# Designed miniproteins, single chains, part 82

Each design is a single chain, and the fold is of that chain. pLDDT is the mean over its residues in the fold that is shown.

## One batch from the design tools (miniprotein)

Design m3028
Fold by ESMFold2-Fast:
Structure m3028 (fold): chain A 84 residues (1-84)
Amino acid sequence: GRPLTEEERKAFEEALKNALKKLGFSDKILSLPYEQQVLFVKMWSAVEGPELAEKLADLVVEEFEKYMKITPEQKKALRLSVLP
């Protein structure tokens, strides 16, 4: 995907953290650096299978939309950032 702006990166980091919190992940996972959270999410999605991976991706998009309006193209790019 295209490089994110600083505001988009901050919104995405918060959206990912909030999505993980909604899925019941522990404070240990929520305290990881952003890059490690993304790696964890991609590995977790690959192990748990497509249903849970899609649920996480949907929650990340939903949480991101609380910070800024996004297009269908941006939603697709955002989903791909957390899927395996």
Scores: mean pLDDT 75

Design m3029
Fold by ESMFold2-Fast:
Structure m3029 (fold): chain A 69 residues (1-69)
Amino acid sequence: IDEAEVKLALGRMFYSLGKHYKSQGKTEEAIKSYEKAARLYEEALALDPESEEAREGLEEVKKEIEELK
């Protein structure tokens, strides 16, 4: 399994977890999960700069964090 693929999969997992916490009104938990997802997407992009999935995921996560602050 590719390290970039692992980082991307984990990023998506934490993004989903963040959305789950947001739906429950758990803003602090949602932000922490989104921040973890953003970090993982950034690491995936460092390993594969052409990853459109990682780039789009990072943009979406950053928007979610800005919305919740």
Scores: mean pLDDT 84

Design m3030
Fold by ESMFold2-Fast:
Structure m3030 (fold): chain A 64 residues (1-64)
Amino acid sequence: SEVERRVLLHELRRLAAYLEERDPALAAQIRALIERVENGEISLDEAVAELRRLVAEAKARGLL
């Protein structure tokens, strides 16, 4: 849905901004995911799974 897509993009942008100075490489991965979502190259379910992976990675690195 458009609401779910908008919420996901908001969360991704917030996380990318937070990580920009802390882990530029991880922030770049999140920005790549934003582009894939905006371009319709990935489903919302796939994007949510990828976000969960990136959040877990950030937590493992002590960033969250």
Scores: mean pLDDT 86

Design m3031
Fold by ESMFold2-Fast:
Structure m3031 (fold): chain A 70 residues (1-70)
Amino acid sequence: SPLELLRKADQYLKEGKYDEAIKFYEQAIEESKDNPLLQASAYRGLAIAYEKKGDTEKAEEWRKKAEQLR
């Protein structure tokens, strides 16, 4: 389920496995297009993962997308 993908992504993020976290967040987003709250959570996770990788530009893009989902 998209929620399980999000949870797995959050776990990888906590473990410092940022590339794995990114993959699972992207899959969670793809599977939850009709769920803005879950998409917003995944966008925030992507922003953190990219920030931790030093990709400040991508981190800002994902944070901005999360903010637009109410």
Scores: mean pLDDT 86

Design m3032
Fold by ESMFold2-Fast:
Structure m3032 (fold): chain A 88 residues (1-88)
Amino acid sequence: SAAAAKAAAEQQQAQQATDGLRKIADELDAGRDEVIQFGRQDPQAGLQAIDQVQGTVDKLLSIASSSPEAQKEADRARALLAEVRASI
């Protein structure tokens, strides 16, 4: 049915969004020192980059808003972004 096809597509989009959030959190964790160093050299560019990544996290979480795993990865990414911001 059209409803079943829509539900399957929404589930796939939510999974892709969750995977995207995990990737962002993993990349922030792995590259944290480099992002902090960049932000200390250019605070305006560093803060703009943090705001852009935060916007991406918010968008991905909105796609997967019912997913506990998406919320967990978004919370992890937000915590890492806050640590980077505080370190600049």
Scores: mean pLDDT 88

Design m3033
Fold by ESMFold2-Fast:
Structure m3033 (fold): chain A 80 residues (1-80)
Amino acid sequence: MEEEIEKKAKEIKEALEPKVGEKKAEGVALALKAQALGAQGRYEEAAELAEKAAELFKEAGDEELAEEARKAAEELRKLA
């Protein structure tokens, strides 16, 4: 359900934004959305979102989360 995944991603971003900043909060929301899409077998779309999350984590200065998101995207690409 695309609408439900989008709602959850927004909720997570809004909850985290005041704690970790906008870029990192958006990255976490996209990573969770990618995980949900991957669970539905939508591996190509999930990989694209995981790649975007990695970019946002790098911009936020969190190299560890950026590397984890890149690895997740690579694994999702292998399943597609």
Scores: mean pLDDT 80

Design m3034
Fold by ESMFold2-Fast:
Structure m3034 (fold): chain A 71 residues (1-71)
Amino acid sequence: LEAAREHLEAALAAARAGDLEAALEHLRLAFEELGAVVASGREEDRAAAEALAREMEPLLEETGAALRAAA
């Protein structure tokens, strides 16, 4: 979970710096980490993933906006 958040934050930083390749790679890693947690099927992991997804929503929106602005 923390790895997914860290990758999303790194993606936003890379996008703001104009490094779209790094931004996309970090987004891919963030989604892979989140998907793996959800796929574990454990209630604890699912609840934590839901909480992280809620926290990540504004970062995801900012990352998407930065990528659109850089394009």
Scores: mean pLDDT 72

Design m3035
Fold by ESMFold2-Fast:
Structure m3035 (fold): chain A 79 residues (1-79)
Amino acid sequence: MREESPWVTFEQTVKGTKYTIHVQSLTIDGRVYTGVVEESEDGTAKGRVYDEDGRLLWEGEFPTLEEAKEAVREKLREL
């Protein structure tokens, strides 16, 4: 069984720099995978997919937030 969460957005500040983080989780047969999109102030974004142990499975950089979200969603669907 596959269960997707909606995208959740939050901000974090590290040493005075603000980051906008978007997270989506996918559960497959009791295993949780996490998609993360880190949005930069210039509108570019980095996408990452992690397994339940926090191991990085995939990453990519994109010119837009929308492209990063689509890529992360496609990678989660391939699992």
Scores: mean pLDDT 78

Design m3036
Fold by ESMFold2-Fast:
Structure m3036 (fold): chain A 67 residues (1-67)
Amino acid sequence: GALELLERYLEEQLRERAEKLGAPEEEVERARALIPELARETVETLGLTEEEARKLIEEEERVRKKL
């Protein structure tokens, strides 16, 4: 579903950023703990379907690669 898709995306982004910055495990773990709540709030507030979540992720990834 949309929630699982968004959680997976946020987890991948966190992992990539943590590796790039050499962030401490404790800091990464704290950020990871926030992902389920952030994903749930986003899906519920915006009423995202799985298709809409997938499209949003693709758009964000494209913008990020351009930066």
Scores: mean pLDDT 78

Design m3037
Fold by ESMFold2-Fast:
Formats: sequence, structure tokens, C-alpha cells
Structure m3037 (fold): chain A 74 residues (1-74)
Amino acid sequence: MERAERLVEEGRRLEREGDLAGAAFKYAQAGVLYEQAGDLERAREAYERGARLAREAGLVSMERGLQEQVRRLE
């Protein structure tokens, strides 16, 4: 949990600094860690935020992959 929360905080910092690609990667990593911890709601939220930032950064493959992760987590 602590590592995933730290990645979310790093993502927020990068987002504020305008590093949308870096932020998307941090949120994607946080999503994986939340999912491994069984926190599916936080994993889904992290993947959703990562997908939006990946879209803004033009990272089409990452956006699609993260959207698929969101759909998988019912």
C-alpha cells in the first residue's frame, strides 16, 4: 500500500510540473501495486487517471492498455 500511495504522490507532482507522460507511468505502476494488494477500487482509479494522462501525452498504446485494465476490474 505505502509504495502504491507514494507512486500516486509522485504522479501528482509530475502532473503539476507538466510531465504528463511521467505522471501516466507513475499512475500505471500504482494501479499494478494496488491490484496486487487487492485494492481493486484504488487500482481502477489509478488506471483511469493514468489512461487520461496517457491520452493527453499522445501515448496511444498505454492509454488503450490502461483502459483494458479498468474494464477488467469489475
Scores: mean pLDDT 87

Design m3038
Fold by ESMFold2-Fast:
Structure m3038 (fold): chain A 62 residues (1-62)
Amino acid sequence: SKKEHILTAAILRLMEEKRAGRELTLDLAKRIIEEYAKAMGVKLSQEEIDELARRALEEVEK
């Protein structure tokens, strides 16, 4: 699905940010999700953005 593609892209981007020494915050993850959603023409609610951002952070923090 497009949401799974956004999630995967966000995980990869957060991994790059972590490797660059950036602090991984929920706000950063939300911005990344919003940017990919906009690029793909997908409209997400604020609740969906929060859910995907939290899932992406959990995967990167493993």
Scores: mean pLDDT 86

Design m3039
Fold by ESMFold2-Fast:
Structure m3039 (fold): chain A 67 residues (1-67)
Amino acid sequence: SAEELIEQARKALSEAVRHYEAGDTEKAREAFRKAIELAEKALQVDPNNERARTLLEGARAFLEGLE
């Protein structure tokens, strides 16, 4: 379901932030990309899901900052 994908995306996002704070930029990028993929899948299931869109935007913005 979209809700399950959103919760998985939230967990991936939290994991990404923890890796970033620990200085592990490679693992952080991997986890942010996983969060993006899960949020995109949630939007495929429910295109109007505001939570999925917010997670996608947040994860993308953070990943861009890691360039």
Scores: mean pLDDT 85

Design m3040
Fold by ESMFold2-Fast:
Structure m3040 (fold): chain A 102 residues (1-102)
Amino acid sequence: PEVVPVSEEEMKKKLEEEIKKLEEILPKADEKMQAAIKAAIKVAKKYLAENKPLEAAGLAQLAAAVALKDEEAAEKLKKLLLEKGIKEEDIEEAIAVGKEEA
């Protein structure tokens, strides 16, 4: 069985497409979901601009969980991202964005 490696370029393209979908959903979402979507878009765009698609995806999810005030999901994501080698500074920044949008 051949495992086709997913390129960093393919991941970046997929995230850009997901951001566009979130921007389209934003005006139709309720207030709580709008906060989560705004937090996710802000974090994802920042890390994509730095060419860090893996960090963009994970940190955007963390920011959304924080904006939703989903403490259990936020704790699980924080631990998972630390285990994947994402810097504590980047995690703290994503949490701050989530809190601002909440």
Scores: mean pLDDT 80

Design m3041
Fold by ESMFold2-Fast:
Structure m3041 (fold): chain A 95 residues (1-95)
Amino acid sequence: SKEELLKVMDEIIKKLKEALEKSTDPRIQRHFKELIENIKEIREKLEKGEITPQQAAFDLIADLGTALLFLIVMDAPQEYIDLINELIKKVEEVL
């Protein structure tokens, strides 16, 4: 539902902010800041009814998947890869 997806997006933003505050890698910090802003934009569009829950979920998974690929390519610590995989799973559970 729209309400469940909005709640999941808020939890994702919170977890990404926590990871951002703990990170000392400027590349991870920049990428996670961009990811948070992208997710906030998707959330606002969904809340306003500008996109469907299905479209929002698609865009959210695409952004998280792109973040996962970036972390793998840069050989980021496993904790960040595990985090993004956990966040993708949270989105799938409300679809």
Scores: mean pLDDT 89

Design m3042
Fold by ESMFold2-Fast:
Structure m3042 (fold): chain A 90 residues (1-90)
Amino acid sequence: SKEIEEIAKAIAERILSGSKEGQENGLKSIVEALKSGDEEKAELAALTAVYIAEMDPSLKPAVIKALEEALKEGSEVGKKAAKKALEKIK
């Protein structure tokens, strides 16, 4: 939905405005959400990852690594969300 996209964008902007440690913790939280099995959390996390890669191309390799980890170790809904996100940013 448009609302989930706006939330994802706001989270991405907050992560990007933070310290390097905050950015690393943000990516870790995205991976954990993709492992959780919660479809709404997985979708929000995947969209947030796409916005991070789009807004800051220097973080694109780290985002790709996080999404590839989720493809290997995520929940079924998390793997599906991560695959869609990777297709948008690769």
Scores: mean pLDDT 84

Design m3043
Fold by ESMFold2-Fast:
Structure m3043 (fold): chain A 65 residues (1-65)
Amino acid sequence: MSLEALELVLRNNLSPEEAQRLLDEAQKRIAEGADPIEVTREILSKVLSEGQVEAFVKALEVLLS
């Protein structure tokens, strides 16, 4: 999981409607077998800088290890 962390980032950077839409997209893609880390990276790349996305993804990789 990690959708709570993704939700916080999206809600801080987007409207509630846009944040919910991207969360629904992420949940659907993960349910269809997509890698949660790759889905998170792709969605965050739309709202955060490359450096911020890499830092977030590295934190998730450590937590999931």
Scores: mean pLDDT 75

Design m3046
Fold by ESMFold2-Fast:
Structure m3046 (fold): chain A 69 residues (1-69)
Amino acid sequence: MDEETELEVEKAILIIRAAVGLHADRKQGNKEAAEKYEKLLDEIVASPLTRENIEKHRKKLDELDKESE
């Protein structure tokens, strides 16, 4: 794959992860956690397709997943 296609796939995976976290926390009634995942999802979707953004968003998502344990 070229690098742009790789970044598109990684961004799609992050969108799916954020959406899963959002829905899981909504189901559990964790409104504050759900709002954090929703904000991150919106940020990922709106952000330019760059390696730096992918890495930044992945780290934020990993941190949110840790807080939700």
Scores: mean pLDDT 82

Design m3047
Fold by ESMFold2-Fast:
Parts: C-alpha cells; structure tokens; sequence
Structure m3047 (fold): chain A 65 residues (1-65)
C-alpha cells in the first residue's frame, strides 16, 4: 500500500541520518536514493522533494571529503 511504501521510505531516511552521523556520506546517499524511489512509487511529492534536497546536501559533503 501507499502507507507501507512511505513507512519503508521513512526507515531508509533514518538509516541515512545514522550514516551521516558516522560521516559515511556514501552510505547515506545510497539510503536516500532508496527512500526517493519509494516516495516516488507512493506518489508522495513532498517526501520526494525533501529527500532530493537531502541528496544534494550529502553529495556536496562527499565532494568536500
């Protein structure tokens, strides 16, 4: 269901935050990309936009590392 897809996307976002705290930007990006796919599949435009912004931030962190 749509709600199950959103719940799974939120779980991947939490895992991305945990990776970010460890400064593992590549793993954070991988989790955010999984979350983005799930938000898009669910049709959650706001969730997708939030994750796209987080991905831009993480990719900038990776370039600086």
Amino acid sequence: SKDELIAKAEEYERKAVEAYIRQDYQTAIEYLEKALELYKEAGDEEGAKRVEKALQFMKEQLKKA
Scores: mean pLDDT 88

Design m3048
Fold by ESMFold2-Fast:
Structure m3048 (fold): chain A 65 residues (1-65)
Amino acid sequence: SAEEHLNRGKELFKQGKLEEAVKHYEKAIELDPNNAEAWRNLGIAYAKLGKLPEAADYFAKAQAL
């Protein structure tokens, strides 16, 4: 489920496995595109990876939901 992928992404993020966390957040969004928390967490992960323009876009998407 989208919730399971979101939670797995959060676990991986806490472990510093940012690229694996991104993969699970992307799957959560594929299953539920209206999940604002998944978009926000994707933005945070991209910001941690230094991908600031992409992070800003994901934060904007989360705010629009």
Scores: mean pLDDT 87

Design m3049
Fold by ESMFold2-Fast:
Structure m3049 (fold): chain A 75 residues (1-75)
Amino acid sequence: MEHFEKGLELLGQGKFREAIEELEKVEEKTAEIYNALGLAYYLLGDDEKAKEAFEKALELDPNFEEAKKGLATVE
């Protein structure tokens, strides 16, 4: 999934806004993609959008430990 891979690469480079744009282009969003969006929003300082993304990740995978930790951080 090209957009997901590019989004993660941009996240690693500190290009959070560009990472969000690429991750949002993914048509079939998985829990991992929503978790990556949550991390990108959190690092950009948008705690409300980060919370929403982590909640969506947990809706798809309630046992996603990384998303649980992310949600706890933005509460």
Scores: mean pLDDT 83

Design m3050
Fold by ESMFold2-Fast:
Structure m3050 (fold): chain A 89 residues (1-89)
Amino acid sequence: SREEAKELLLEAAKYFEEAAKALEEGNREAAVEYSEKGVEAIKKAIELDPSLEPKIKEIVGQVNALTDLSEAERLRKAAELLRKLAEEL
């Protein structure tokens, strides 16, 4: 459902924020684990609503274009854009 897909996008955003925090604290192992959980939540959201796939690809492209930002800053930007996408559902 749209509500379930929305909840998964918000869950993914929270995981990417936790990953960014872990990187800033020097904990790369925790950052990788949180990032993997975020990606898994996105995959589940797309399975529930395939129309999200092109929107997610656009977000990935926007974040990857921010080459002047740190890895943690890019994760926070991804979380921001995922929350905005969820609000549009």
Scores: mean pLDDT 89

Design m3051
Fold by ESMFold2-Fast:
Structure m3051 (fold): chain A 60 residues (1-60)
Amino acid sequence: AMEKVKVVKDFRPEDIEKLKAEGITKVYVLKTDDSILNGKTYYGDIEVYFAENEEELKKL
């Protein structure tokens, strides 16, 4: 099966269970304002990537 990836502007810990139910295993948080977090983080079984834009994701 193809892995599902979701791109969002905002990410909340309570969204983890919903994302997992949808079969999403990776989340990219692309902010349009000042990014306070950069890098890769794990929330249970979901990989979360924080970046200000797509170019920043390649730097990680």
Scores: mean pLDDT 61

Design m3052
Fold by ESMFold2-Fast:
Structure m3052 (fold): chain A 81 residues (1-81)
Amino acid sequence: MTVQQVIYSIGQTAVTHAQSGSIQQGVDGARTMADSASQRIGSDDGPTIRSSAQTIADKATSSIQDAQQMTDQYRQQAQSQ
């Protein structure tokens, strides 16, 4: 499983909940997924996953479009692998 696939999954959760009007649920879900993924992948990629997840979650609270664009970038990277 790639870092890009993990970040994409986290981003989808945040964006989907934000689009549904449950922004805080999306933020909480993204944080939980980032913590779980960091433990699974190991310490080397953990900071990158958490940083990317936090950025997407922060964007989802203020701009769903920005959060979606960021998530789409990780989707493209995940599909290329």
Scores: mean pLDDT 73

Design m3053
Fold by ESMFold2-Fast:
Structure m3053 (fold): chain A 96 residues (1-96)
Amino acid sequence: MEKEKEAEELIKEAKELLKKAKEAYKEKKYEEAIELALKAAELALKALELVESEEALKVAEEAIKLASEASLHVPLTKEQAEKLKEIADKVVEKKS
């Protein structure tokens, strides 16, 4: 179905952003890591809204975890914190 193809493209993009976020975290670029991880989580969640995918769920969970870990080094903006909570809440709903 068309939704499966769109979800596959979103998962691929989310995985690429998560990889960049992990690289930024290793370089101690925590603000960049947060931004990239949040974007990866958003794309993975969008894929989950289109199709049920363990791969998309795993990418979303890893991205949420990375954003949370990076936030221990640099504070999230209010908008980033609200976005992280919204994404995390929706990911938990998709696991049910």
Scores: mean pLDDT 84

Design m3054
Fold by ESMFold2-Fast:
Structure m3054 (fold): chain A 121 residues (1-121)
Amino acid sequence: MPVILGSEEDQERAVEDLMKATGLPREEAEALVEAEREVLLRAGEDWYKYALPILALKLFLEGYSYEEIAEATGRSVGTVRRGITAVFTVYYRRRGLSLREIARIVGVSVGTVRRILRELG
């Protein structure tokens, strides 16, 4: 079970780790941790297909490719692309961005964003 799905203390630790890793303000780090938590809860038994370490989120925000993030985290490119697309779709949708804008930021097709949202229910 990922730390993000744990207790409130585990969630606070994830927020602090993300802030330290990325330099994001607390409110933005909390929103990203909550977005990943929502993705994993919505995925249910399939949570492992979406679960990414905080390092993956950090590297994506720093502009690394999916291939570079996969190498750095020991994940498959498919898992990284799926996880990043899911987390940032939830995160940016809460900020009022369209699926087209999210697809552009994440570097995937609008069809990929829609497919992942459908998979999450």
Scores: mean pLDDT 81

Design m3055
Fold by ESMFold2-Fast:
Structure m3055 (fold): chain A 63 residues (1-63)
Amino acid sequence: GEEERRENLIAGVETLRRLGLISEEQADAIIEGIRAGRLSEEQLALLERVNPDLGRAARELFA
């Protein structure tokens, strides 16, 4: 369901942080946004650039 999709997105963002592909501040802001049910266009674009599949999943849920 939607809850599982949010959890999967959070796990993906945590993986990007662990790999050093995004900063800790970027990861924290995106995870907070996922939990709050909103992501900015800037955050969506960042995810799409770093991991296109994860960015697409985020856009489908929040755009």
Scores: mean pLDDT 86

Design m3056
Fold by ESMFold2-Fast:
Structure m3056 (fold): chain A 66 residues (1-66)
Amino acid sequence: MDDWEIQVQEKVARAAAEIAAATEPTAERRDAIQTAVNRLVNKIIEEKLSEEEVEERLKELIAEIT
């Protein structure tokens, strides 16, 4: 994998862990969170977002979900 992809995956995993730690969500909410994370990851890969854009998008996602 490219170093860029590894860094993006690490940032996404960290954000997902923060969301999971902030709540004990229902199964429905967990599915919604996972879907939102997957959609963002796909967009990052498709659009080749910069590291800064990835960080901003993840912060927005955390704020919207938490």
Scores: mean pLDDT 71

Design m3057
Fold by ESMFold2-Fast:
Structure m3057 (fold): chain A 65 residues (1-65)
Amino acid sequence: SEAEKLAEKAREHLLNGDYETAIKYAQEALKIDPNNKEAWEILAVAYAKLGDIDTANEYLKKANA
């Protein structure tokens, strides 16, 4: 699906340390499929890497819902 392709792009940017771009692609995936757990997980990891631990924990809860 288009949401899965966007989550894959987000993962690729996350692995390359491009956290801001990873967040953008993960958010676009969630606009299409708000139940995409991979996209929520990518947001959690990216925000943690940027030092926003509180936001990361909120997104991690979404990934596990």
Scores: mean pLDDT 88

Design m3058
Fold by ESMFold2-Fast:
Structure m3058 (fold): chain A 63 residues (1-63)
Amino acid sequence: MKNEIARAVKDVPGSGPAVLALKVGEEVVILKEYEDGMAVAKSLATGAVGLVGLDALEPLGEL
């Protein structure tokens, strides 16, 4: 789904300049999903944009 809202289910450390760091419970907007289970997301708390694993996210619904 396009522009899906999701919540981090675990802490995600930023491992590089393209990786989105998240704390458990932070909400994101999924901007683009990839076939390998990665996504580009924007943190609603910080406004940061980066790559995150979909395994770290719980979908909440579509925008």
Scores: mean pLDDT 75

Design m3059
Fold by ESMFold2-Fast:
Structure m3059 (fold): chain A 60 residues (1-60)
Amino acid sequence: SKEDLLKEIEDITKEIGKLDSEMASEIKSLLEEAKKSNDIEEVEQILKLAKDALEALKKK
């Protein structure tokens, strides 16, 4: 569901914030757009972007 996707993006954004506050702010802006969107595919794309960002930061 959209609510589950939004919660996952929020949780990932908090994890990103522990590693890179600037990246977390950018993902947070995308999360606010996801909350306004009725397109589940757009929300899924934002989730994927957040996951990719977290993975890249952990690889450092």
Scores: mean pLDDT 81

Design m3060
Fold by ESMFold2-Fast:
Structure m3060 (fold): chain A 88 residues (1-88)
Amino acid sequence: EVDEFIKALEEGDIEKLRELARNSPDAVIAELATAVIAMLEGKITPEEGVRASLPAIRALGDEAEKVIEALKNSLPEFAELVRKELER
């Protein structure tokens, strides 16, 4: 659920993000949670995160704005790069 993902991002709940990455029935949320964890753990750069996650963010439609806002606290550079890609 998008709301659970947003709450985990706002709270910095890494364990909940890992649970969503492995067990979310929503493939878009699972993919986004996986990319977020990889960036938070320093395994990929924000630019690599954008390339990996942009299709999933586009698939969120109207929910994309809420997710981007929640990401500003945990991954501000990633949130800014995603916003620039969506706004032209």
Scores: mean pLDDT 81

Design m3062
Fold by ESMFold2-Fast:
Structure m3062 (fold): chain A 86 residues (1-86)
Amino acid sequence: DLEKARKLAEEAIKIGKEAGDTLVVIAGQQVLDAIDYLEQGDRLSAEISLGLARISLGVAKLIGSDEEGLKKVEEAIRLIEEELAK
């Protein structure tokens, strides 16, 4: 469900902005970019943006970024991966 993934990414960006957590904002934006590419039919660009989101998420986890924001990004990535697997 791309609509649910978009909402989760937008919520993560809001949490990141309120917390001053730039990596959560970046990861959320990369998830939104992946959704926009999928909606355009550009699967390759979507997979690249999703890969970047995973890297940003991994770095954010290592440095102790906002847990609620991270959880929302991770769930959004999972939903997009399910769409890409179809």
Scores: mean pLDDT 85

Design m3063
Fold by ESMFold2-Fast:
Structure m3063 (fold): chain A 58 residues (1-58)
Amino acid sequence: GMREALEVALRMRGAAAASAAWEGIKTGDREAAIRGLRQAYEQGADAEAARAALEVLE
């Protein structure tokens, strides 16, 4: 599902942003997950995948 796609994208791109988003997903903290994805998008780490994931979480 979308959550699986998010986990894959986050683990593969933008180490720092992926780490923050991954911790948010594990703890159920949607805000932390969204923040990490925004940072990955900003750093150009697969911007389209990060944007699609943000739209789903929004």
Scores: mean pLDDT 61

Design m3064
Fold by ESMFold2-Fast:
Structure m3064 (fold): chain A 57 residues (1-57)
Amino acid sequence: ELEKLREKALKAAKEMGISEEEAEKIFNEVKSKTDDIEELAKLVEKRLLERFHEKAA
């Protein structure tokens, strides 16, 4: 399940124009904060959106 979330996060990041390095960093940071798979997915999405906003600004 973690691998599936990681693949999904990397794909979403590529679509947003976020690098794989940055996506991996975000995934690892969120993974360190929660053991709940659903919460991890939610936090990763939030962090990717925040990074996309920073890049767009």
Scores: mean pLDDT 76

